# Ledger of designs, part 30: designed miniproteins, single chains

Each design is a single chain, and the fold is of that chain. pLDDT is the mean over its residues in the fold that is shown.

## One batch from the design tools (miniprotein)

Design m1088
Fold by ESMFold2-Fast:
Structure m1088 (fold): chain A 75 residues (1-75)
Amino acid sequence: MDPSVEEFLKKVKELVEEAKRLVKEKKPIEELEEILKEARELLELAKKVLPEPVVKEVEEAVKEIEELLKKRKKE
């Protein structure tokens, strides 16, 4: 795997972990929405420059953050 791809996936995974932390700590919804926005921006960049399998991994990460946001909104 290209080091650039590894750094990109690492950043996406860090956003997922940060989103989980925000949910656990009951932080404002706005902070979780900012994490989702960053993850979506990374997904759009991935679609332009990365292979489809890597793009799918980023899409899964974005969906996980979206599910965390939906769960937080229901609380």
Scores: mean pLDDT 79

Design m1089
Fold by ESMFold2-Fast:
Structure m1089 (fold): chain A 85 residues (1-85)
Amino acid sequence: MRVTVTVTDINGNSATATVEVGQEATLEVDGHKITVRAEGNEEEIRVTFKGDSEASVTVRLGEEATAMVIVDGKLLTVTARAEPA
């Protein structure tokens, strides 16, 4: 199973990555770095986003969830979508 993660800033800059369950990735938007971790199983995947603040969303296969995280004093919108392998 994989999770597609998109991070968007207030100016419309975005970055996208695919993270396998059990893995961690770093995304960079306009020089600001955010760490993303996907954990769980085929029924429930927890995606954690970490910058200056931390947010977690839970998604099931085919679902999408959105949260907000602060990185370098900027509010970023983070979206996670669970996809079949």
Scores: mean pLDDT 81

Design m1090
Fold by ESMFold2-Fast:
Structure m1090 (fold): chain A 73 residues (1-73)
Amino acid sequence: SREEALAALEEAKRHLEAGDYQAAVEAAERALRLARELGDKALEREAQWVLAGAYAALGDAAKAAEYRAKAVA
């Protein structure tokens, strides 16, 4: 549901702010999957933006660049 996708996105953002980068990735991946199932492009982009930030913080520059490109498309 949209509520589940929004909850997962907010969970991901909280983890990112707290420095729990792996947990942020897991929650953002869940949000992305739910957003895609809903066809919600705005929510999909927000989840991809969070994934880009989390992967950058984890030192995965390649994945960070990939998700950043998808978020701004």
Scores: mean pLDDT 87

Design m1091
Fold by ESMFold2-Fast:
Structure m1091 (fold): chain A 88 residues (1-88)
Amino acid sequence: SVEEAKKKIEELEERLERLEKEAETIKDEQSKAEAMRLLELARKQIERGKELIKNNAPELQIKSYVEGAEMLLERAERIIAKAKAAEA
C-alpha cells in the first residue's frame, strides 16, 4: 500500500543517514568511495519514490524505487561491515 511505502521510505531515510555517518569513518579510501557511491544512488531512489508518492503514481512504480533503495543500502552496509572488519 502507499501508506506502507511511506513508512518504508522513512525507515530507509533513517538507515541512509546512519550508513552515511558510518561510511565517513572508513579508513580504506576505495571501500569508502564505493559505499558512498551506493549511498548516493540510494538517496536518489528515495527522492524519486517520495516524488512519485506526491504525484499519486502507480503503487508498483513506487515500490520499484523503494526496493531499489533497500537493495542499494544493503550493498552499502555489507561494504561498510567488511571494511570495518578489515580494520580490526
Scores: mean pLDDT 88

Design m1092
Fold by ESMFold2-Fast:
Structure m1092 (fold): chain A 72 residues (1-72)
Amino acid sequence: MAEELFEKAKELVEKAKTYYKNGDYQKAIDLFKEALELFEKARELHPSPEIDAGIEAVKKMIEDVEKKLKEK
């Protein structure tokens, strides 16, 4: 259900942050995008401020990682 999707998305965000800290930007982006998809699905089932905050946070993280890829 929405709660399960939300928790899975949060787990993927933490894993993506670990890859980002280790300089593996491609894997970080892939995991952040997967997390974003799960947050969007959770939002469709049960909109909440926590899910909206998660979506915005992940979008910002994806932008930050994409900037790092361009900078190398």
Scores: mean pLDDT 82

Design m1093
Fold by ESMFold2-Fast:
Structure m1093 (fold): chain A 76 residues (1-76)
Amino acid sequence: SMEEEQRILELVEKMGEMIESMVESGPELTEELKKALKEGIKSGNIQETLNEALQKVAERIEEEKREAAEAARRAA
């Protein structure tokens, strides 16, 4: 339903705000998540499409945190 789609969009926007506070690529990752939501709506596979995008976003966040930690160690 449109109400369910609107709730999911609101959740994605709130998650985007959190992602943007955690990593420098946050805005790019938020746009990838919104793109996945739109594709999921078009295909009728919202849960699968969002789960795949969320896994990729989580992996990217983990990579950036590792890279930042290594850079900090090299600068020490």
Scores: mean pLDDT 77

Design m1094
Fold by ESMFold2-Fast:
Structure m1094 (fold): chain A 58 residues (1-58)
Amino acid sequence: TKAEEILAQRNATLVLEGDGTLVIYSPREFSDEEKETIVAELRALGANVTGVKQVIQP
């Protein structure tokens, strides 16, 4: 999927917290469009995403 491609290209890890916050761990910042694409695909799969947090990690 497009989200899988973005994650692979960015060397990123996703964690969905119990409150619905999606935490994106990546060595560089995701664009708003990339975040929107990932959130939309996760919601389409039934994930209850309520917010997004970016964490920059090498």
Scores: mean pLDDT 77

Design m1095
Fold by ESMFold2-Fast:
Structure m1095 (fold): chain A 66 residues (1-66)
Amino acid sequence: MDLVALVQEIRELAARYGRLDEAHVAELAERFGLSPEQREALVETARKRGFLSEEQAVQLVVDLLL
């Protein structure tokens, strides 16, 4: 997996929308081929918080993948 490209896509989405909602993180997880478990963890966190900031999304992805 290209973690650098994934982080850059998160930054681009945050720049465009200001925040990452559940739909944005689900699309991101599918595009970058995250496992079903990683995808569900990411989506559930976004759902519980209502949205993720750029910093929260980057941290969550790094924590899930590394």
Scores: mean pLDDT 80

Design m1096
Fold by ESMFold2-Fast:
Structure m1096 (fold): chain A 94 residues (1-94)
Amino acid sequence: SELEEKKKELEEIIKSLKEELEKNPDDAALQLLLGLTLKELGEVLKELGKLEEALEYYEEAIEYFEKAEKLGAPEAKKLLEEAKEKKEEVEKEL
């Protein structure tokens, strides 16, 4: 399915971003991009009906947005709130 292909693509991107973040742990832009990619994977998993997995990825996205906010990224606060909302939506379905 298209969603299964998108899942695989996002997993590969996440792996690459995590490797780059190990080299540059205080890069706020990388923290944001990793959070956004994790959130997108959570959305794909929700559409696939994999709610527990979606929850785990939304929680991980929240952690990266929190790190980006601490590093002073101006967009982090809005992204953090959006990820928390997605997490709450999934929790209501469990």
Scores: mean pLDDT 89

Design m1097
Fold by ESMFold2-Fast:
Structure m1097 (fold): chain A 97 residues (1-97)
Amino acid sequence: SNEKELKALDLIGEADKAMREGNYEEAVRLYKEAEKLIGGKDFFTMWGLARAYEKAGKFEEAAKIYREMAERSRQLGNDDLARFYEEKAKELEEKLK
């Protein structure tokens, strides 16, 4: 619905602001609300959420999202993008040791 899409865009804008201000846990909350309103996994909100988790030190959660993005990129035939997200996930998983 148009109203849900507009609200999701508003939340994404607030999340981006929270990211710039170093309020990473607030950014996570806002990106998650935006994803819920969209009713599906959008690459832009997934990227924002993964970065927010990464900056918040939530490496396991960030790696999981990057792995989902890699899988979707492979399914769409974008192997270069899939490798990029897989490398991101591996870097974060290494920090969990």
Scores: mean pLDDT 86

Design m1098
Fold by ESMFold2-Fast:
Structure m1098 (fold): chain A 60 residues (1-60)
Amino acid sequence: SELEEQIKKLLEEFKKYKKEVEEEAEKATPEEQKKLSEEFLKKLDEFETKIQELRQQLDA
């Protein structure tokens, strides 16, 4: 289904983003790592909300 494909795509996009953040964190100063972590958590919350909404539509 289209909704299942969208959920899968969002999960893969988030995995790529997480890897990029981890690679950037290796090069970052402690202060930069803190900002990066805060940004990552905001993105995580956005992704979780989107996935939850799509799953609700799928289960309706």
Scores: mean pLDDT 81

Design m1099
Fold by ESMFold2-Fast:
Structure m1099 (fold): chain A 86 residues (1-86)
Amino acid sequence: SSLEEILKLLDELEKAIEAGDRETALALAAKISELIHTDKSLTDEEKSALLKLLQDALAAVEAGDRAAARAYIEAAKKLVEEAKEK
């Protein structure tokens, strides 16, 4: 399931951010964005919400706010988990 892959990549993104590995974080975010866009089980509203959370997480990383970045990633994980239960 692409939703399971998105969850795995969100976990890897969180670890890259904690490690300060910006190059890996950007590559993972790009892959997550691609999977969100191509997933057939997510609604357009869920896709928009996930992409915004991903964008906000990256903006928080650039601002040096790792706590906010983590909160956005955890919100994205929760949204994907809820989408899987449909």
Scores: mean pLDDT 86

Design m1100
Fold by ESMFold2-Fast:
Structure m1100 (fold): chain A 72 residues (1-72)
Amino acid sequence: MVQEAIDELTEYLTTVHGVQEAEARATAENFIGENVKYLDAAGKVRTLTAREMAEILKTVADRGVADGAALR
């Protein structure tokens, strides 16, 4: 379920990356949302599942820790 993915991702961001709970939750909710669409390299619109979105954000957060990027 979407809520489970949001809760799991929020705990991951707060525990592993030290993000504030409120910001982690807002980031997870915004990123995982029911109708999330993105443009691929060819400019095609694609819809991702909540699970796929959570995995992508974890990867981005892991890389972003080295850069101090975006998640606080």
Scores: mean pLDDT 64

Design m1101
Fold by ESMFold2-Fast:
Structure m1101 (fold): chain A 116 residues (1-116)
Amino acid sequence: ADEFLRVAAEAQARAAAAVAELDARGAGPGEKDLAIAEALLEAYERTGDIGYLEAAVVMYKRALEENAVEPEQAERAIEAARKVLEALAGEEAPHAQRMREVAEEVIKLARELLEK
Protein backbone atom coordinates (compact mmCIF):
# COMPACT_ATOMS: atom_id res chain seq x y z
CA ALA A 1 0.00 0.00 0.00
CA ASP A 2 2.66 2.55 1.05
CA GLU A 3 4.95 1.43 -1.79
CA PHE A 4 2.18 2.16 -4.33
CA LEU A 5 1.76 5.75 -3.07
CA ARG A 6 5.54 6.29 -2.96
CA VAL A 7 5.98 4.97 -6.53
CA ALA A 8 3.08 7.15 -7.76
CA ALA A 9 4.68 10.23 -6.16
CA GLU A 10 8.13 9.33 -7.57
CA ALA A 11 6.68 8.74 -11.07
CA GLN A 12 4.85 12.10 -10.93
CA ALA A 13 8.03 13.87 -9.74
CA ARG A 14 10.15 12.23 -12.48
CA ALA A 15 7.58 13.07 -15.17
CA ALA A 16 7.39 16.69 -13.91
CA ALA A 17 11.21 17.01 -13.85
CA ALA A 18 11.53 15.52 -17.36
CA VAL A 19 8.78 17.83 -18.72
CA ALA A 20 10.44 20.88 -17.07
CA GLU A 21 13.83 19.96 -18.64
CA LEU A 22 12.17 19.47 -22.05
CA ASP A 23 10.35 22.84 -21.68
CA ALA A 24 13.70 24.52 -20.89
CA ARG A 25 15.09 23.01 -24.13
CA GLY A 26 12.10 24.09 -26.27
CA ALA A 27 10.75 20.57 -26.84
CA GLY A 28 7.28 20.06 -28.33
CA PRO A 29 4.20 18.36 -26.83
CA GLY A 30 5.13 14.96 -28.29
CA GLU A 31 8.48 14.82 -26.48
CA LYS A 32 6.68 15.72 -23.22
CA ASP A 33 4.02 13.01 -23.80
CA LEU A 34 6.85 10.51 -24.43
CA ALA A 35 8.57 11.50 -21.14
CA ILE A 36 5.28 11.00 -19.27
CA ALA A 37 4.75 7.61 -20.99
CA GLU A 38 8.23 6.41 -19.97
CA ALA A 39 7.68 7.50 -16.32
CA LEU A 40 4.26 5.75 -16.22
CA LEU A 41 5.72 2.55 -17.70
CA GLU A 42 8.42 2.58 -14.98
CA ALA A 43 5.69 3.00 -12.33
CA TYR A 44 3.86 -0.03 -13.81
CA GLU A 45 7.06 -2.15 -13.76
CA ARG A 46 7.52 -1.34 -10.04
CA THR A 47 3.86 -1.72 -8.89
CA GLY A 48 2.18 -4.07 -11.36
CA ASP A 49 -0.78 -1.66 -11.40
CA ILE A 50 -2.53 -1.91 -14.78
CA GLY A 51 -3.73 1.72 -14.51
CA TYR A 52 -0.14 2.95 -14.99
CA LEU A 53 0.30 0.67 -18.01
CA GLU A 54 -2.97 1.91 -19.58
CA ALA A 55 -1.96 5.55 -18.98
CA ALA A 56 1.52 4.90 -20.45
CA VAL A 57 0.02 3.40 -23.64
CA VAL A 58 -2.30 6.45 -24.06
CA MET A 59 0.74 8.78 -23.73
CA TYR A 60 2.78 6.67 -26.19
CA LYS A 61 -0.08 6.99 -28.72
CA ARG A 62 0.05 10.80 -28.42
CA ALA A 63 3.85 10.84 -28.76
CA LEU A 64 3.67 8.60 -31.87
CA GLU A 65 0.99 10.85 -33.44
CA GLU A 66 3.30 13.87 -32.82
CA ASN A 67 6.27 12.03 -34.46
CA ALA A 68 8.27 12.35 -31.21
CA VAL A 69 9.18 8.65 -30.81
CA GLU A 70 12.59 7.18 -31.74
CA PRO A 71 12.96 3.46 -32.73
CA GLU A 72 14.14 2.41 -29.24
CA GLN A 73 11.08 4.00 -27.59
CA ALA A 74 8.81 2.57 -30.32
CA GLU A 75 9.93 -0.95 -29.31
CA ARG A 76 9.04 -0.16 -25.65
CA ALA A 77 5.67 1.25 -26.77
CA ILE A 78 4.89 -2.00 -28.64
CA GLU A 79 5.79 -4.10 -25.57
CA ALA A 80 3.64 -1.89 -23.28
CA ALA A 81 0.69 -2.10 -25.72
CA ARG A 82 1.06 -5.89 -25.98
CA LYS A 83 0.95 -6.13 -22.15
CA VAL A 84 -2.32 -4.12 -22.15
CA LEU A 85 -3.84 -6.49 -24.74
CA GLU A 86 -2.78 -9.51 -22.65
CA ALA A 87 -4.08 -8.00 -19.36
CA LEU A 88 -7.46 -7.06 -20.90
CA ALA A 89 -7.94 -10.26 -22.93
CA GLY A 90 -11.56 -11.44 -22.66
CA GLU A 91 -12.75 -8.26 -20.86
CA GLU A 92 -16.08 -7.05 -22.32
CA ALA A 93 -16.36 -3.69 -20.50
CA PRO A 94 -16.42 -0.55 -22.73
CA HIS A 95 -13.23 0.76 -21.07
CA ALA A 96 -11.37 -2.50 -21.88
CA GLN A 97 -12.54 -2.36 -25.52
CA ARG A 98 -11.35 1.26 -25.85
CA MET A 99 -7.96 0.41 -24.28
CA ARG A 100 -7.50 -2.54 -26.67
CA GLU A 101 -8.24 -0.19 -29.61
CA VAL A 102 -5.65 2.32 -28.28
CA ALA A 103 -3.08 -0.48 -27.75
CA GLU A 104 -3.66 -1.85 -31.28
CA GLU A 105 -3.19 1.65 -32.75
CA VAL A 106 0.06 2.11 -30.75
CA ILE A 107 1.40 -1.20 -32.13
CA LYS A 108 0.41 -0.15 -35.68
CA LEU A 109 1.99 3.34 -35.46
CA ALA A 110 5.16 2.05 -33.76
CA ARG A 111 5.61 -0.76 -36.33
CA GLU A 112 5.15 1.75 -39.18
CA LEU A 113 7.91 3.89 -37.59
CA LEU A 114 10.27 0.87 -37.28
CA GLU A 115 9.68 -0.16 -40.95
CA LYS A 116 10.61 3.28 -42.36
Scores: mean pLDDT 80

Design m1102
Fold by ESMFold2-Fast:
Structure m1102 (fold): chain A 60 residues (1-60)
Amino acid sequence: SFVQVGENEYADSSSLKSNVTVHYKGKKYGFASEEEAKKFAKENNAELVKIGENEYKAVE
């Protein structure tokens, strides 16, 4: 599950710090790892595209 940690920023409830950022539908999501980010993208029928170091965009 996700918790809001900032304006338009969410993180996994089991992690106090995100190592990977994903931009999806105008919002930022924080994940502990790239593997978790890829899972999020697949669950939303989106492809994970790298746009920077540890930064991705989920595209449908």
Scores: mean pLDDT 72

Design m1103
Fold by ESMFold2-Fast:
Structure m1103 (fold): chain A 85 residues (1-85)
Amino acid sequence: SKAQQIVDLFNELNIYLSKGDIEGFIATLRELGKLVPELKDEIEEAMKTLEALQSESPKERRKAGLKQLSKIIRKAVELGYLKYE
């Protein structure tokens, strides 16, 4: 289902970020944006932020990725794509 695909993509975002794989994280954000157009603005902001930090340390890029993912998760909860538990 579309709901399961959304959950799977958020799980992949967390996995890539935990590994410090920012390129995999950005690629997964693009897939999420295609599936959930209502998240497009938050996803575009996240991608621009991370691309601007490409010369920064892996630690700083991961920290920025966590902050951006948090914003996207909050918006997805507001839109009813994720459940608050």
Scores: mean pLDDT 84

Design m1105
Fold by ESMFold2-Fast:
Structure m1105 (fold): chain A 86 residues (1-86)
Amino acid sequence: SLPELSEEAKEYLAKASEALEAGDLEAAARYLEKALEIEPEDARALAELGRVYAELGDLERAREYLERALALDPESPLARALLAEL
């Protein structure tokens, strides 16, 4: 079992989710980066940030974040699928 995420990290993840629903990829990236400043080893947040950068066309950053996500969770279906599309 992983440690519980801090409330601040959860708030940033919620804001990132709202930004993604609104189609604001730049805001989503900023909120995910803020969550990762608090919880650097959140494999799900790393994979989501990789997705956002891929959609923004920053394939180098997308690859970096997805590889970091896979280092933490090698069986992540999300990170594996996204990295295969780069």
Scores: mean pLDDT 84

Design m1106
Fold by ESMFold2-Fast:
Structure m1106 (fold): chain A 65 residues (1-65)
Amino acid sequence: MLEDIVREIESEDDLINEISRLIEQYGLEEAQKIFEEILKIIMENPKTEKLRKRILESKKRLEES
């Protein structure tokens, strides 16, 4: 579940590894869509503000690559 993925992400490196796995398994377009859904869940949860900042930074790097 997407909420389970969010819960497992404690750092930028964890997020990057998960995104890389998604890209390898599903392709860049599908990975991007899943990542956007993860961000939406995080933005709706007030307890994840620190995680949100780390994820946004990782998203910027993914989009530039």
Scores: mean pLDDT 65

Design m1107
Fold by ESMFold2-Fast:
Structure m1107 (fold): chain A 78 residues (1-78)
Amino acid sequence: SFEEVKEKLLKLLDEFEAALKAGDIEKAVQLLKEMQALIDSLPLEHAKEILSVLLPRLKAIMESMPKELLEELVKLTE
């Protein structure tokens, strides 16, 4: 169900933040890919709803990270 996917996405986001704080960039990239795959599996309306919650939290996480860590993350997501 959508509620189960939404709960899983929120847990993955929490794990993503923890991985970044630990400097585990490879795990952070894997978690981003899993989140992207789940969002891509959703109908557009559901994807928009969950992104309205996830994107502000992702932005806050990114803004709290050192620039060097973000540069490494970007390289591994290309």
Scores: mean pLDDT 82

Design m1108
Fold by ESMFold2-Fast:
Structure m1108 (fold): chain A 79 residues (1-79)
Amino acid sequence: MEKEREAQRLIEEAKKALDEGNYDEAMTLAQKAYELAEPGSRLRIEALAIMANAARGKGDFETADRYLAEGLAEEQRRA
């Protein structure tokens, strides 16, 4: 599906932004990927992991923990 391809592209761009320390850009790209990805999908879980890492990079540990908890819930949808 076109949405899945777009979400994958956004995930790859978000990972690059995260590696470069561009946490705000990584967050924005990952949020867009999250919206395009289906509930319980690997892409949605990857988007949440990037959002958690971006939040931690900014020192927002509460937001990071929240995204990690959401990622765990998404994984349980797959099981």
Scores: mean pLDDT 83

Design m1109
Fold by ESMFold2-Fast:
Structure m1109 (fold): chain A 94 residues (1-94)
Amino acid sequence: MEKLKKLAEELEKNGKKLLEETEKILKEAVEKVLKEEGKSGAEAMKKAYELALEKLRKEKKYAQEEILKTIIEGEETGKELESLERLVEIAKKE
């Protein structure tokens, strides 16, 4: 709960930038896995998520890490946009 509240506050102040940074890092990780490791499909996506999360942790971008975790959970449940919409809704309430 507290992690989501901190993310909500950051989304209110810098939401678009945080989302764009998270998306950019994920896109770069996907492109790297496809080009350098020759993986495809579900295996490539799993590896890309792992690389993106590690990069965000190393750079201490904790808000972007939580956004990416929410995207991953959405992918696994097929509710990607619904998960992101929930984070934005939480941000508006605090």
Scores: mean pLDDT 65

Design m1110
Fold by ESMFold2-Fast:
Structure m1110 (fold): chain A 82 residues (1-82)
Amino acid sequence: AQADLEAGKAAYEKGDYRTAVRLFGRAIAADPNNAEAYYLLGEVLYKMGDYEGAVFAYRKAIKLDPSNEKAKKFLEEVEKKL
């Protein structure tokens, strides 16, 4: 749901990465085709140092929304850390 995405983004901005992951996970559970939720999940996993998780999330976001140029750039960046 959009409310879970917004709440997750707010948690992420506060540095509450555990809450952000949980809320983005809830958004994905409600709509498995939500490209934005996967993109935001990739961002928080990258900040947590979970580079493998970030790659998975960004790839899923790009598959669902190939127009997301930021996800493509962040995918290139995180793959360099693996």
Scores: mean pLDDT 85

Design m1111
Fold by ESMFold2-Fast:
Structure m1111 (fold): chain A 95 residues (1-95)
Amino acid sequence: MKVEEDVEEGTLQARVPPGTVTSTVRVIVQSGRKPASEEALQRAEDLARELAEKHVKTVTLSSVGWVDVHGVIVTVRETPEERAVALAYTSLTVS
């Protein structure tokens, strides 16, 4: 099946590990309802990282472990059910 890529700006609730506050670009990658392949996850991460340098937005941390983030969202799909979602944002972690 054809790999399709979608890019949009938006908000995603994501789980982030605790860490120090940093000013570097971060990428969160996750699978959809069915696990995505490692190739799809890597492709989503690579594309999100590339776009982060142009469309980086500040992340608002709502709590440790979960955060509402604004940034560039990249979705890569190998099948209708399998997808990789990556979100590129300016780093914000707490520890």
Scores: mean pLDDT 54

Design m1112
Fold by ESMFold2-Fast:
Structure m1112 (fold): chain A 91 residues (1-91)
Amino acid sequence: ILDELIKVLEEGVEISEGTTRQAFEGALGLAKQAKEAYENGDKKKVIDLLIRLEFVILVARVEADMQGNEKARELADKALKLAREFGKEVE
């Protein structure tokens, strides 16, 4: 799930620009930090990073919708679903 999430966020960066791209870049950074924390067994840090990640993905979704970038909006929705699914596995 987490590797698929990172891949979706990388695609979001590639196909977006401006504030939408910045939001996807921020989300990608948080997802990579969550992967590192998960590999280190730091469950509390993973949960904290996932909460922040979900918020930044929602920002990317809103920015994509406002800019009319339907592909970026769809990727943000997919990333949000994957982040929530991974969060359930960590709990």
Scores: mean pLDDT 82

Design m1113
Fold by ESMFold2-Fast:
Structure m1113 (fold): chain A 73 residues (1-73)
Amino acid sequence: SLVDADAVETAYENLTSHFGEKEAAEHVADAVLTLDDQGRASAGALRTVADRLREVGDFERARELEERARRLA
């Protein structure tokens, strides 16, 4: 099944319990990019990660994930 926005938020919450918000966003981004390359990420998952990356100031990676999400929609 595809990874959705809820799965991304759950992973982000779990990672923030061990890391700061920026490191958690980076880990989730790396995982979701790998899943997208395998055809296993939804557009919602990609957009949710892009939002988290923007919040931590990673605008370049956020833009890439948003472009990928548009290709799926």
Scores: mean pLDDT 85

Design m1114
Fold by ESMFold2-Fast:
Structure m1114 (fold): chain A 68 residues (1-68)
Amino acid sequence: SAAEQLREIAEELKKDPNVEVELVGDDTLVITVSGSVEQLIGLALRLIGDYPELEVSVSGNTITVRAK
């Protein structure tokens, strides 16, 4: 399910010291990237490629991943 995918993403990302992740409800993951714009864009592109059934959006230094 999308909720399971979001939890798996959160657990993987918690290992990166430049990333803070918050699961909001059962359908939205908010990822804050401290670092370069290149790190932010690189992470967003990986998420788009790995989870095509999830909606990925970028605003400022924040990536939002949600169930479609």
Scores: mean pLDDT 81

Design m1115
Fold by ESMFold2-Fast:
Structure m1115 (fold): chain A 96 residues (1-96)
Amino acid sequence: MEAQKLLEEAEKLLEEVRRLLEEARRLAEEGSPEALAELERILLEVEINEGLIGIIRGVAKIIGADEEILKKLEEIEEEVRRLREEIRALIEEVRA
């Protein structure tokens, strides 16, 4: 099913964001100026993935995906937003 493939793609992007958060936590613990620059790069990469998930959800709506798939895509988008805010908090902690 076309909509199912879109969901699978969004799930892959979420897993990439989870990996990036784990990397960000290690960098924040190090707290160096070099780590701060890398954290800012990670935040940008997460924001790009969030945008791609938004596009996937938009395409799923256009092709008439099932309500269950649309709900799961919305949950993925909300989870990525939460993870992005965690990375922003780590950046502010390193700046302090």
Scores: mean pLDDT 87

Design m1116
Fold by ESMFold2-Fast:
Structure m1116 (fold): chain A 62 residues (1-62)
Amino acid sequence: SMAELRARGEAIAAATVELARATGMTEEQALSLLRKQLEELGVPEELKEEILARTREALRAA
């Protein structure tokens, strides 16, 4: 379902933020990794861009 894809995508995004903070990964590296993972999961483009935008703001806030 879309709700399950959203939950999985958001969990992957949260894990990506934690990994980026732990390893010193750049914003571009973190978002590229996340984009690839969301694409492999089959997340639709609109939801993918929503998750990526939110993740970008999270990375910039910390």
Scores: mean pLDDT 86

Design m1118
Fold by ESMFold2-Fast:
Structure m1118 (fold): chain A 98 residues (1-98)
Amino acid sequence: SAEFEEILKLIEEGKVAEALELLAELVRREPERATEYLKEVAELLKKKGYDAEAEFVELASKLGAEAAPYLERAAEAIKKKDYSTFLLIYEELKKLTE
């Protein structure tokens, strides 16, 4: 979709928080494609050296559309440069995917 292309462009520009906010909205609107979108975003983040964010989105792909609230919370933490809150959200997501 055009929205997905915009998300990929934001990642290429280093606007990771904005990309995750739009990704949360997209996976809610298109739950049938959520896992596909999340996996592709995780691979691109990894290629760009956003290793922590890539691992987060890869875990999120196991929840599909239900990952949307975690993506929004992670985006807000990244936007605020609140690394400790990002790690807490990551740990919550990791426990849900065990």
Scores: mean pLDDT 89

Design m1120
Fold by ESMFold2-Fast:
Structure m1120 (fold): chain A 95 residues (1-95)
Amino acid sequence: AEEEELARLERALDEDPVGALKNTSPEQVERLVERYKKEFEENKDDLNKLIATKLRAVALGLKVTYDEETDEIKIEAHPGASPEVQEAVKKVNEK
């Protein structure tokens, strides 16, 4: 159910990013950010496998970095990202 909901959100964002974000709940944005973080963590040794996910993350205003010293994926909101995206990133990083 949640996977289907996130897939519909990704499709809506691909077709109309501005309209989709306006109609998306903060909880749905949080779930999407959490999903991207998990996908990056599962593929941290080869982030090039996740080109589509990287492009979608950038479109949302996300900065994704891999810290080789701590072996961790870090997700940050770009300063120009919407308030909804900034709040979602904060909540995902607190989990």
Scores: mean pLDDT 70

Design m1121
Fold by ESMFold2-Fast:
Structure m1121 (fold): chain A 82 residues (1-82)
Amino acid sequence: MEARRHLEEARRLLEQGKYDEAVRHFLRAIDAAVEAGDKELVIEALRTLKEVYRKSAEAGKVTPEFAEALIKALDEEIKRIE
């Protein structure tokens, strides 16, 4: 499954601190999961993407304001799907 593969790659990149590359793979995973109708995988990818932005802000890679805005948007999307 392409969506699952992008999720696994994104998690691997996140563990390496490669936040920008991880985000791109999470977005690809979400797109593929949406096309496949895999609601559970979409929610899993969105929740993990929130954690990417949280860790990125903690590492000083993005501003807290940028991370909070994106996390809020992701929370709203998760609630819309659930």
Scores: mean pLDDT 81

Design m1122
Fold by ESMFold2-Fast:
Structure m1122 (fold): chain A 99 residues (1-99)
Amino acid sequence: GPGLLRAIALVLRAIGLVIDAERLLKEVEEMEKNKEGDIEELIRRAEELIREAEELIEEARRLKEEYPEVAELAERAIELAKEALELAKEALERAKSLE
């Protein structure tokens, strides 16, 4: 049903955010080592990932209220988005320390 498809889409989006956040953190770590690259761009990407993760958490929370039958999948999306949020926050803090 529509609730299941929306829940699956949120889980896939959350997985994508985790991958993007892990990649960003690795790029920040390489910049810490090599002192090359655009710090402002890394900060901007981290802030965008934080916003996207927070928006996904809110969307998944609303989906749980609308379709209680997909609550487990929506909670999985929230857990993944929270993981992405923490990784993005770490990347932001470390990138800002390089300014």
Scores: mean pLDDT 90

Design m1123
Fold by ESMFold2-Fast:
Order: C-alpha cells, then structure tokens, then sequence
Structure m1123 (fold): chain A 55 residues (1-55)
C-alpha cells in the first residue's frame, strides 16, 4: 500500500513537472522500485497522458 502510494505520487509529480522517461526511471530506481515496476509505471504515465489529451 505504501509503495503503491509512493509510486502514484512520483508518477503525478512526473506529469506535473513534464519529466522525461529517463528522469522518471531514475526517480523510481532511487525510490527502490524494480525494473518491472518502473516499466509498468512508465506505461501508466503514458496511459494517463493519453487520457488527459482526450479531455
């Protein structure tokens, strides 16, 4: 639960600050997420950005 909340916060900050994929990867890695979790997080950000473009 705490890890999921931290992940969501980092993704939201990355969207707000318009971070690159590389910068987001580095932040997630520093926060202790695995490569698989990082890949899923990047996909989640792409999905969220696509959703926002429609609205």
Amino acid sequence: SEKTEKLQKIIEEAIEKNLSDEELRERLKAAGFSDTEIDNALKGREDELEKRKKE
Scores: mean pLDDT 77

